# Designed miniproteins, single chains, part 96

Each design is a single chain, and the fold is of that chain. pLDDT is the mean over its residues in the fold that is shown.

## One batch from the design tools (miniprotein)

Design m3542
Fold by ESMFold2-Fast:
Structure m3542 (fold): chain A 67 residues (1-67)
Amino acid sequence: SLADRILRLLYERGALTAAEIAEALGVSQSTVSRTLRRLEAEGLVARRVIDGVTRYSLTEAGLNRVS
């Protein structure tokens, strides 16, 4: 699924923006953002804003799901 591909990408590359994830996976940013909101609600991904840039990374639960 797209969710599993996002979790694997974050595991391999670390904290990424929705745009970077969209480019890496060849899907629209709107589709990625929708899936990221669901993963964040499920506690698998954390959102952090630094200097106006929003990045997403795996939580401990996300790491357990992927590893």
Scores: mean pLDDT 87

Design m3543
Fold by ESMFold2-Fast:
Structure m3543 (fold): chain A 66 residues (1-66)
Amino acid sequence: SMEEKERKAKRLALLLLEAGASAEAAQAVGNAYIDGASKEELVKIMVEKGGLSREEAERIVEEALK
């Protein structure tokens, strides 16, 4: 459901902020998830815009979407 997607998007954003990403990067990842981005695309945005390592980005996606 859209409501469940919004909840997971908020969890992704919160985990990104906790990892030190900017609010802009966290919002971009959350919006991408709602728009149907793949896990690989989310990881790419986290690395390129969030300044995270690939390993940290993969961990965050796994934790948020479990």
Scores: mean pLDDT 85

Design m3544
Fold by ESMFold2-Fast:
Structure m3544 (fold): chain A 66 residues (1-66)
Amino acid sequence: MDEFQIAANRAVSEVIDEIMAHLDAGDVDGAVKALEEQAKKYEKQGDLLLAKAAQAVADGIRRDAS
């Protein structure tokens, strides 16, 4: 698998319950915010690949909702 795709799956797994709850309720903004907050946590830890992957998933969800 692509390393970036593995990182994206990892980032989603860390907040999956929160993302799923928001998406099931139709709250796209809440799901995006959860992933953006996770991306900021990864960035502070120096996990730049995980941070970029989490942000990319957030951007994808927002784009698909537009």
Scores: mean pLDDT 79

Design m3545
Fold by ESMFold2-Fast:
Structure m3545 (fold): chain A 68 residues (1-68)
Amino acid sequence: SAAEILRAIAEEARKNPNLTAELEGDDRLVLTGTGKGYLSLIGYALRAIGDERVDVKLEGNTLTLTAK
């Protein structure tokens, strides 16, 4: 499910010291990163953009992934 995908990404991102990951309920993940963390955000955005079950929004240094 989309919720399982967001949870897996959140668990992975929380291991990165340059990222902040906040899972809001089961349907929204907010990732924030600057400097070295920003490149990681781009990587997550590219990975998620191909999944029809997830909406991807990148604004500045914040990536928001929302389950459809």
Scores: mean pLDDT 81

Design m3546
Fold by ESMFold2-Fast:
Structure m3546 (fold): chain A 69 residues (1-69)
Amino acid sequence: GREELERKIEEARRRIEEARRRLEEAMQRLRENPDAPLEEVLRWIGEALAAIGDIFEAELEIRRLEEEL
């Protein structure tokens, strides 16, 4: 019931926190290594984009769950 939906929302929020941490780590690597080889820069950009995608998916899931409350 409602408690199960609220628990799923809480879990999705935790996934957002973890994805935000991954995004911050990738952005920090980019900031601290401006002269890094292109292949390393692209890997960190890819990691940042993946984290952004995870955040968006979790936020969409929260919206859907909130509509069911």
Scores: mean pLDDT 86

Design m3547
Fold by ESMFold2-Fast:
Structure m3547 (fold): chain A 89 residues (1-89)
Amino acid sequence: DLKELIRRAVEGDEKALEELAKLLKVSVEDVRKMAESIRQLIASLEAGGPTFVVYDDEGNLLAEARTPEELFEATANLIKHKIELLKNK
């Protein structure tokens, strides 16, 4: 489950960080930076901060999260999209 793998990586599970790096074909250091960014977004959401939203250059909604669970779901969907793009190369 990709969402659970992301959650574990954000929680500091080194094995989850290594598995995500392998799936994304990036360095473990890059995944650690991603996990740190996600932790900061979670802290913001839990403190009653603004909804996380990502738009493309044309204003189409790519991702939205109001809770940590929705953020993990959105991140998993974005990673799945990237994996599909990598399969085509």
Scores: mean pLDDT 76

Design m3548
Fold by ESMFold2-Fast:
Structure m3548 (fold): chain A 71 residues (1-71)
Amino acid sequence: SSLQSEIDLALARMIAWLARQAIEKGDLETAREMIELLRKLAESIEDPEVKKEVEEMIKELEKELKEAEEK
């Protein structure tokens, strides 16, 4: 794997973790901000496998956020 792909994936994982922590705490504003940051990161990713993994993280987080907003 290229070093850039590894860095991108590590950053995505940290942002996703922060988003999930925000959801768990009921801080939905911060969760939305982290998901938007993750979307911006995904747009810059050149590696299609890493991009796909990050896009799946975004889908999971959007589902979790929607469920949290309904409660």
Scores: mean pLDDT 86

Design m3549
Fold by ESMFold2-Fast:
Structure m3549 (fold): chain A 60 residues (1-60)
Amino acid sequence: SMEELKELATKIAEEKAKEAGQTAVEVSVEDGELIVRVTGPDGAAVAGEAEEEALAEWEK
């Protein structure tokens, strides 16, 4: 379900954000689309990596 994808993406994003020293993670699902946001320097790169990894794990 999309809720499982959101939960997976949240866990991955929070772990990557913690490793990168970022302090805020926001994950949402809107109309079947996963949206990941990370606040801080390089937050966009961290968000992109988390989204890609979550989708890859979800499609296994």
Scores: mean pLDDT 75

Design m3550
Fold by ESMFold2-Fast:
Structure m3550 (fold): chain A 74 residues (1-74)
Amino acid sequence: MEAIKAAKTREEFEKAVAEAEAKLKEEGAKLAAEGKEEELKKLLLEAQKAIAEGLTGEEKAEAEAAVAKAEAAL
């Protein structure tokens, strides 16, 4: 996650996102299998926040809006 926020180039950002998504998919599947729905939701929200921080322009605005909407739904 931290690598996404620290990425200085689009290529570094995309690589960090891909690595983070692979790790999140594994951890998320484990949490879902264990019935830890609340922890899964928090994990996904944290991932969305990290991605939004690494984005720029319109993509960042859209990601931040999605995060705010998800937080309001909790």
Scores: mean pLDDT 70

Design m3551
Fold by ESMFold2-Fast:
Structure m3551 (fold): chain A 70 residues (1-70)
Amino acid sequence: MEELRKEIEELAPEAEEALRATDPETAERIAREIEAKMAERVAANPGLEGLQKALYEGYLETVERLKEAA
């Protein structure tokens, strides 16, 4: 869990910067990268699924809100 959380935390500032300064396309691309990393980790550690899913869904909701604004 901690390694996945760190990877997401390393991507989160870049994703937030994209959401603040750019169009949804960049944010969506970063969201896809996060999703891929999470899928790989959840496959190896099923017990982490609920927590990782909640973190990822929060990010996707932000991306979708940005897409609606565009």
Scores: mean pLDDT 61

Design m3552
Fold by ESMFold2-Fast:
Structure m3552 (fold): chain A 77 residues (1-77)
Amino acid sequence: ADAARDARLAEFVRYYNEGEKAFAEGDYEKAAEYYEKALALAPGSATAWENLAKAYEKLGDTAKAAEYQAKADALRA
């Protein structure tokens, strides 16, 4: 196994799970922060882009929400 890949995956999962927890608790700013950290490690995660878009939608930033949703949609195409 590639140790760097394994370490990056573990950090992605940790940040992604923290983002999901924050979103469930209604802390959308914290959720966006954790999803952004996760995406820095794995920018190919369509699900993380989609959840980041939802967090920004809850924050009222419709421009960022649309941009990040478009990234998720492009990755799923």
Scores: mean pLDDT 85

Design m3553
Fold by ESMFold2-Fast:
Structure m3553 (fold): chain A 112 residues (1-112)
Amino acid sequence: SKVEELRKILKEFIDKVHQAKTNEEILKIYEEAVKRLKQILDDEEFSVFEDFLRAFLLIYRLYKEGKLTVEQAVEALRRVADTLARQYGLSPEVREVLDEFIELFKKKLEEE
């Protein structure tokens, strides 16, 4: 299903970003994820996930630079998800996917 493929893309994205050693590798991972998302999502859904992943990469960079704590990074990403949900009127299924991504992000940061 579309939702299952979406979950798979996002889980693979966060796993690859966490393992990446350079900004060039992160950019390539982002471009591959965006390309896959564009194939399965409509234009409005795509804009939501493109904005979300772009914000995620900024937050993750700030965390890696020691500018955000784990709690601050997770809270910042939750605020992005809330803003996008209000702006685009997200379905419950799409909100659940974003919430699952944020939980995976939190777990990966807590394991560092």
Scores: mean pLDDT 86

Design m3554
Fold by ESMFold2-Fast:
Structure m3554 (fold): chain A 75 residues (1-75)
Amino acid sequence: SLELGRELAARLAAEGEAAEAALAAGADPLEVEARLGEALLRALDELAERRPLSPEQEAWREKLRAHLEELRAKL
C-alpha cells in the first residue's frame, strides 16, 4: 500500500540520517554502506511479507544481497 511505502521510506530516511551522523563521527564508509544496505534488504523482506514483490524488485533484492556479501568480504 501507499501507506506501507511511506512508512518504509521514513524508516530508510532515519537510517540515512544515522549514516550521515556516523560518517561525521569518523565511521568507516564501508561499514556505513553495509549497514544501510542491510536496512534496505530488511525493508524489502518486510515488504515481501505484506505483498508479493515484482520480478524487478526480486531481481534488485538478489543484487543487493550479492553486493552486501561482497562488502562483508572486504570488512
Scores: mean pLDDT 79

Design m3555
Fold by ESMFold2-Fast:
Formats: structure tokens, sequence, C-alpha cells
Structure m3555 (fold): chain A 60 residues (1-60)
């Protein structure tokens, strides 16, 4: 299943964009989740990787 890969790619894109643009961790999570769903990830995979993206930004 390509779902985890789609979610992982979305998370990376959201983190890179968020760090460059100064988005909040919550905004990065929302972007990662939406991008993952658009890429065909399951809601569960999208949520897991979006949470990971948020935590990455929180760690800075």
Amino acid sequence: AASRQAAADAAKKAVNYGLKEGLSPEEVKQRAYNLALEAGATPEDAERFAEAAKRSVEAM
C-alpha cells in the first residue's frame, strides 16, 4: 500500500514549507493531513504522519 509513503511525503513537504514560512505546529499538522489525503493516504496514515510533522516543528 502506497498510503504510508504518500503520508510521509506530505509530512516532509508540510514541515519544509512550515519552517520556511513560519507556520505554527498546528498549521503544519493541518497542511500535512490535507496533503496526505489528496495524495491518497488513508485517514489513519494521514493523521499519524501529520502528528509526526507537528512534533518535528515543535522540536525545531
Scores: mean pLDDT 82

Design m3556
Fold by ESMFold2-Fast:
Structure m3556 (fold): chain A 82 residues (1-82)
Amino acid sequence: SMDDVVDVVQQTTQQAVQVMTQNGRRDQGYRVAQQVDDDVSRMQDGRITVDQFVDRMVDLSRTMDPPSRDVMMQGVRQVRDM
């Protein structure tokens, strides 16, 4: 369901932001959280599809350091398997 997708995304984003904060990238973590929150709202409003949302998560992950990117990509895989 959409609620299950949102729950996975929120948990994944929280974990990725925590890793970024621990690595001294708190400001980047804040921007990532804001971007994900905006994209979640767009998806919930039907402005973008789940597939389009996932593509945006992948693109966003490319801006991250490897440990944070790995967390984000794990969430992407989990959503794709739904």
Scores: mean pLDDT 89

Design m3557
Fold by ESMFold2-Fast:
Structure m3557 (fold): chain A 56 residues (1-56)
Amino acid sequence: SAIDKDLANAEKLLAEGDYAGALTAAGLARQRAIEQGDEESKERAERLIEEARKGL
């Protein structure tokens, strides 16, 4: 799904040290998860957002 792709992209960017890119990708995943009522993916995206912010 688009959510899974954005989450995978956020994880990859975070591992590469691209915290700004990871924040953008995780933010997109979070927004789509909210729109679809996918609470699990929303929580996963929010954790990635938190980790990305720690690197900024």
Scores: mean pLDDT 87

Design m3558
Fold by ESMFold2-Fast:
Structure m3558 (fold): chain A 62 residues (1-62)
Amino acid sequence: GAAAEEAARAARELAREAGLSEEEVEKMGQGARDLVSVGGFSAEQAIAMARAQAEAAKAGEP
């Protein structure tokens, strides 16, 4: 649905801004989409989780 696609799009942008690889960008996008579509999370919650993942990856020096 629209909420799942918005979450996926936002997650991909957050991952790119954090400097993650295209593989990780796509994984974060799919994860956010699945959280909304299958996990019962709101788009806001999925985006917040993606933001936390991107910040953790950036701080961890991948």
Scores: mean pLDDT 80

Design m3559
Fold by ESMFold2-Fast:
Structure m3559 (fold): chain A 60 residues (1-60)
Amino acid sequence: NVTLTATFGNPNKLIAATLSIIGEFPDASVSIDGDTLTVTVPDNPELLAKVKALLEAFES
């Protein structure tokens, strides 16, 4: 498993990213602490790349 973290300055972006991940990647585990989203995904290069791209799109 690979763990990714992203920090969001906008709560709406945090919520949108979280919902997008659980909707698109049901095997991913998510945890929220304040403005930080932690995502744990299987060590699959395809899933990892897609989750990274999604987090980057919603981050900041």
Scores: mean pLDDT 79

Design m3560
Fold by ESMFold2-Fast:
Structure m3560 (fold): chain A 62 residues (1-62)
Amino acid sequence: MSAEEIAEEAVKLARELAKEGKSKEEIEKAVREYIESQGPLSEDDGNLISEKVLQTLNEFGG
């Protein structure tokens, strides 16, 4: 998968878990495990994914 595809799936996972009433900590754990399962990432790819996920999680933590 491309970094964009991983980021989209991670954001989708975060949104689905938030919709199910999962805590921010549970969402962060699931998203982290998902990203780690995708294998080694470049720094640019990791930054892209992190920015999109962090933005999504910050919206739920407000």
Scores: mean pLDDT 75

Design m3562
Fold by ESMFold2-Fast:
Structure m3562 (fold): chain A 72 residues (1-72)
Amino acid sequence: GALSGEEAREKAEEYAKKAKEAVKAGDLKTAQEYVNKAEDYAVRGLAAGDEENGLKGAEYAREAAKILKEAQ
């Protein structure tokens, strides 16, 4: 089914937090998997046509990806 912008943002935030926790634990492989999930949900949120929630989801995914990149 179609994912709502709000649901996509909540999932992007959830996986972004999990990615940051995995980076702190030194598990960069798991962190990359969570970043990929956060990015997937952010893309789906933007596609849902809810610009405000879609952009917030994209921001969470981007911040998590940046933290992972800086940890490498």
Scores: mean pLDDT 83

Design m3563
Fold by ESMFold2-Fast:
Structure m3563 (fold): chain A 57 residues (1-57)
Amino acid sequence: SEEAQKYLEEAKKALDEGNYEEALRFIGRAIQLDPSNKEAVELAKKAHEKLLEKRKP
């Protein structure tokens, strides 16, 4: 859907900026609107991986 695409664009921007938690929020909204969206699933995997790497106290 058009709205899902807009959320994915925001997610890509957040990923580029290193805002992985924000990216996951946008991806979640995109998946809610279009659960078959393969790009959203791939972006979610990438964002989770980057977020785990960044989580060091």
Scores: mean pLDDT 79

Design m3564
Fold by ESMFold2-Fast:
Structure m3564 (fold): chain A 65 residues (1-65)
Amino acid sequence: MNKLALQLLVEAVGKATEKFEEVVKEKGEPLSVEEEVELLFKYLKEELKKAEEEWEEIKKKLQEL
């Protein structure tokens, strides 16, 4: 099992979940199921993109070492 790939994925999902929970708490009002799902997918997409960018940088450094 590639621990680095798993760590990048877990970190991305964790950060997206944290952002989602913070927004829900800040609003103080119940969100609709649709709003919750769309908000979660938005943060998941953003954090996965960051994870892909981090992997490309790691890959580049590994090739130079």
Scores: mean pLDDT 75

Design m3565
Fold by ESMFold2-Fast:
Structure m3565 (fold): chain A 79 residues (1-79)
Amino acid sequence: LSKELLLKAIALALEAIGLIIEAELADIPEEIKEKAIALAKKALELALKALKEEDEEKAKKLLEEAEKHLKEARELLKK
């Protein structure tokens, strides 16, 4: 894995962990909280899979999916 992809995967994993903590502590409707946490957990899983992936194209796709899930989680938490 390139250094750039490795650092991106680590950054996304840390962001996902942060979003899970923020969602758990947020005073928001339970349904929205559960959805945001689920999306962030999925993003964390994808980022961790990318760290173990030796194929850069596969790693890029995993990171793109992780970013998409994190964006959806952030949008839910803004409401």
Scores: mean pLDDT 83

Design m3566
Fold by ESMFold2-Fast:
Structure m3566 (fold): chain A 82 residues (1-82)
Amino acid sequence: LEKAEELVEKARKALEEGDLEKAVELAREAAEIAIEAAEKGEEVEKALEIMAESGQILRLAGDDKTAEEIAKKIEEIQEKLA
């Protein structure tokens, strides 16, 4: 998940610089890596955190649809753990 964490940091920086397109691209990539790890049962807690952070960045950058899809995926993974 190190790559996904780096992508989240880069996405936050892109948001701060006003590069919304770059922020969306990086946050989507981070979320995809985290989703794959969580589905495989790898570092699930950390993966869920990265998914949540990526979703927040996407929402702030104006990609509400992808943020909603990630939020739904977080719920599905959490339900399987409960």
Scores: mean pLDDT 82

Design m3567
Fold by ESMFold2-Fast:
Structure m3567 (fold): chain A 55 residues (1-55)
Amino acid sequence: SELIELQLKAGEAYGEALRHEALAAQGVDPEKNLEEAKKKQEEADKLFDKALELS
């Protein structure tokens, strides 16, 4: 259960990072969106690392 919850949260954070990267690529507030993408990728990486510890 906890492992699956972490994997789902990591996937959601990666999805949000990709969304922000896409907006930046389209020229929508690129500086802001790249900063948010980086933040979401870091969140996803931490959650993924926790999931690996529980595997």
Scores: mean pLDDT 86

Design m3568
Fold by ESMFold2-Fast:
Structure m3568 (fold): chain A 60 residues (1-60)
Amino acid sequence: DEEIVEKLVKEGGYSEEEARALVELAEAEGLDPEAIAKRHIEQVKKYGKTDEEAVKKVMA
């Protein structure tokens, strides 16, 4: 939803399109978008934006 998208944009450095796509993907996979967003933001804050493999591990 919009609140999660805003958090990803402001705290994760994602574009609005990237943040929205991530939320939609998480919902499509039956994952909690809020939990996924929190993990992504934590990962970005600690290590910076990483490759697809690292993102996949955070989502899992």
Scores: mean pLDDT 69

Design m3569
Fold by ESMFold2-Fast:
Structure m3569 (fold): chain A 56 residues (1-56)
Amino acid sequence: EEERRREEEKRRRRERIIEIASASARELGGAAKTLMDPSYRPELEEARRELEELER
């Protein structure tokens, strides 16, 4: 029924967002490692927090 379909769609969306956020986090992590600039770390933490909120 619609309720179950909605849940599946929400789940798919969450997975997509998680995938995108994970890819972005990896890119940021790589850049920070190469540059040795910990300033970019806060951005990774923000992405993580957003993922946690979306996981709700």
Scores: mean pLDDT 60

Design m3570
Fold by ESMFold2-Fast:
Structure m3570 (fold): chain A 98 residues (1-98)
Amino acid sequence: SNLEELKKRLEEQRRLARLIATAIGAVSVAYMALLFAKKGNVELAEQLLKDAERFIKEAHRLIAELDPDSPERQFLERVLGEAEKLVDEAKKLIEEKK
C-alpha cells in the first residue's frame, strides 16, 4: 500500500509541476507578445499571441482537475489572470498599429 501511495503522490507532484510550468510559460509568451507589439513587429506579436492563448487554454483545462479550494489552484488562477491581461494589452496595441 505504501508503494502505491508514494507513486500516486509523485504523479500528483509531476502534474502540478507541469501546470505551474504551463502557466508561467503563458505569462512569459504573453509578455513577449506585448514587447514585440510595442516594437511594431505585428507579425511576430500575433504569432506569440496564438502561442500564449494555446498555453492559457491548456492551463485552464488542467486547472479544472485541481481541488477548487487548493492554494495551488488559487495561485495558478492568479497567474493565468495576469497572462490574460497581457494578452488583452498586446491585442489592443496590435489593433492600434494596424
Scores: mean pLDDT 86

Design m3571
Fold by ESMFold2-Fast:
Structure m3571 (fold): chain A 99 residues (1-99)
Amino acid sequence: MSAEDYIEKGKAALKAGDYEEAIKYYEKAIELAGDDLRLRALAYLNLGKALFEKGDYEKAIEYYKKAIELFEKDESLSDIERGVLILAAAVNLTATKAA
């Protein structure tokens, strides 16, 4: 099973309200992503969302910041793709800090 497969399983679990299961799938996605900065950043972003839904705001903030850092470092992304992904993570970060 690929990192992308675990991200999709995590999203399905999150949509179902199974936050602990979603977290476990995203942690597996991070492990399998290895040096793939985009995939690792997407897994961190989704993990942050699952932690936010669970009410673990401090950890959610930590993983949103990690996602932003990795998107900023990923030279394989176009400037538009990088900007959109960083903005998405930053919006989630700001919303979490307001909670």
Scores: mean pLDDT 81

Design m3572
Fold by ESMFold2-Fast:
Structure m3572 (fold): chain A 75 residues (1-75)
Amino acid sequence: SELRRKRAKTAHEAVKKLLEARRAIAAGDVESAQKAIEEAREYINKLKELGLTSLAKQLEDEVRILEEQVRALEA
């Protein structure tokens, strides 16, 4: 029960930060996008510690795409 709640909350926060990063990229806000990506990585690492390794890998792939989009904005 408690572990399930921690997993759900951590997954929700990871997805929320990825959404914040996407919104920042759409606005051309590189600094906010980088901050949201960094915070998403922290939650993804927590998901790995909680045993959600497959979900964490999927979210890491999304992070890589977002980092490429941020680099395109900086170019």
Scores: mean pLDDT 89

Design m3573
Fold by ESMFold2-Fast:
Structure m3573 (fold): chain A 89 residues (1-89)
Amino acid sequence: SGFVEEFRDLAAIIDGDVEAAKRLLERHGIKAESPAEAVIKAYALWTGLVTPEQAKAMTKEELLKLAEYFAEHSPNRDLFKKYIEELKK
């Protein structure tokens, strides 16, 4: 079922699996231009912090704010700290 697939993808996303993040986003018709964008959007969508519509329209500043939030409030804080640095380039 879709719910079991999403659960498997969530576990992989927390481990930094970009392809799992992209699969979750594709289910909602969302594209990502970078690994950092893919994982941040996928995790925000999964946690219910954003809707699919909000994720599609998200700016770089909004991605940075989410990454900063997840750097303090997620199971893999170091992953999101890495993505903050990647987004600042």
Scores: mean pLDDT 79

Design m3574
Fold by ESMFold2-Fast:
Structure m3574 (fold): chain A 111 residues (1-111)
Amino acid sequence: KEEARRGAEEAMEAANEAGLAAIRASADGAKGAAAGVAAAGAGASALVAERAGTPAAAEAAAEGAREAARAAAEAARRGRGEGGEELAEEAERAAEEAARKAEEAARAAAE
C-alpha cells in the first residue's frame, strides 16, 4: 500500500532527525548526552519499524521507540537548570516525533 510506504519514509526522516538531535545534545555536556542517547534509541527503533517485514515486528519496534522517548523526556528533566537543557529538550522532541512516526508505520503495515 502507498500508506505503508509513506509511513516508512516518515519514520526514516524522524529517525534521522533524532540522530542529529542526539549528536548535538552529546556535544554540549553530560546531561544533554543522556537525552541524546535516548533520542538515538528512539530513532533506531523507528528505523526497525520502517524495515519490519510484518505488522507485529513493526508494532514491537514502535513500542521500543515510545520507551526511548520516555527515557529522553526523563533525561531532559534532569538536565534542567544546567548547561545542555535546550539540547536535551530538542533531543526529547526528536525522540517523541520518531516514536509517532514508528507508530504510523506500524498501523500502515497492518492494513
Scores: mean pLDDT 63

Design m3575
Fold by ESMFold2-Fast:
Structure m3575 (fold): chain A 94 residues (1-94)
Amino acid sequence: MVEKLEKTIEKMEEAIKSGDVEEIKTVAIAAGVDMRLLAKEAEKAGDEELAKLAREAARLFVEAAHSTDPEELKRLMEEGLRKLREVKELAEKR
């Protein structure tokens, strides 16, 4: 899990830096799916804190994928990236 999160973070940082809206949205969709799956897994394990944080990250990525404003897309992705880093830090403590 942690290694996959690290790769997702790296891909998101590269996509944001590129400014390619299509690539950014593609990465947002993939990250959103991964965070929803992580939230479900964490919930089954009784890890309520990790589940909540992963759901928050997933919501930000869904909003980013549906954004029609490039500046809003960038803001939502940067917020999602911060949440993804928090998810990684919490997952590393397990």
Scores: mean pLDDT 82

Design m3576
Fold by ESMFold2-Fast:
Structure m3576 (fold): chain A 60 residues (1-60)
Amino acid sequence: MTREQAIALASRNTGLSREEIEEAVELYKAGDYKGLEELAKKHGLSKEQLIGAAEFVLSS
C-alpha cells in the first residue's frame, strides 16, 4: 500500500479530510497527544481513533 492510499483510506474511515489526516500524522510524530485529542473532539472521534489512523498511515 502506498502512503497516498493509506491517507485516502484513513480519510474515508474517519470522515476527516486528507489535510486533517496529514495534520494528525504530524501531531503523532511530534508526540503531541493533546493536539490529537483536540482534533479528535472537533470531529466527534476518540483520541485512540486518530492515533490508530496516524499509525496506519505511518506503517504504509
Scores: mean pLDDT 84

Design m3577
Fold by ESMFold2-Fast:
Structure m3577 (fold): chain A 88 residues (1-88)
Amino acid sequence: MVELLSPEQRAEVAALLREAAARLAALGDDETAALLARLADRVASEEVGKGVLLLALAVLLTSARRAGRDEAAAVLAELLDRVAEIVA
């Protein structure tokens, strides 16, 4: 069975995703910022699976690391750790 976020988890995760999107936009990573903002809107309005959410964030983090975007990778790593703690 796909484990879904609770309403409280959705609100908290959406806020964290928007915070991270603003930080990435400030770093000039507008593409990843836009992706996180869209993901935040989906988490706030839709039933999102915990595993799919964590996988999406892990993929973005891996992509940032491979591209040498160290500051963006640090923001994404902090975001992934905080989201993983909320959904545990």
Scores: mean pLDDT 84

Design m3578
Fold by ESMFold2-Fast:
Structure m3578 (fold): chain A 69 residues (1-69)
Amino acid sequence: MRKKAEELLDQALEAYKQGKYEEAIRLENQALDLAKNDPKLTEEIRKRTRPVASEMVAESLRRVADQVE
């Protein structure tokens, strides 16, 4: 379902922001599992999480330099 997958996606993005990568990945996988019969929704979830995951990795490196979350 779109709404439920979106809620899980939002929770995954929040977990990424908090540095809880294990939880974020789990929530992302749950959202993808709900969307596995909807390729369009699956692609949307991937588009949303890929840039954020990349940015969170960059942010973890920035903590050494600037101590931002």
Scores: mean pLDDT 68

Design m3579
Fold by ESMFold2-Fast:
Structure m3579 (fold): chain A 64 residues (1-64)
Amino acid sequence: MPTSLPNFPGELGSRAESLKKKGQEYEKQGNYEEASKLYTQAGDYYEQIGAYSLAQKYYELAKK
């Protein structure tokens, strides 16, 4: 399927870092619902840039 590029790899990494940071803050506060959403998004961005270990880590955190 023809798909346009969403972001440059550097932008994806920066977005993943921001989402990770926010997810950790929500998790620290016990807001697992919001943390789960943010971790899932961060994991997706990490996966897109080839950081599979980080993607898996945040996907696992999102499942809690």
Scores: mean pLDDT 74

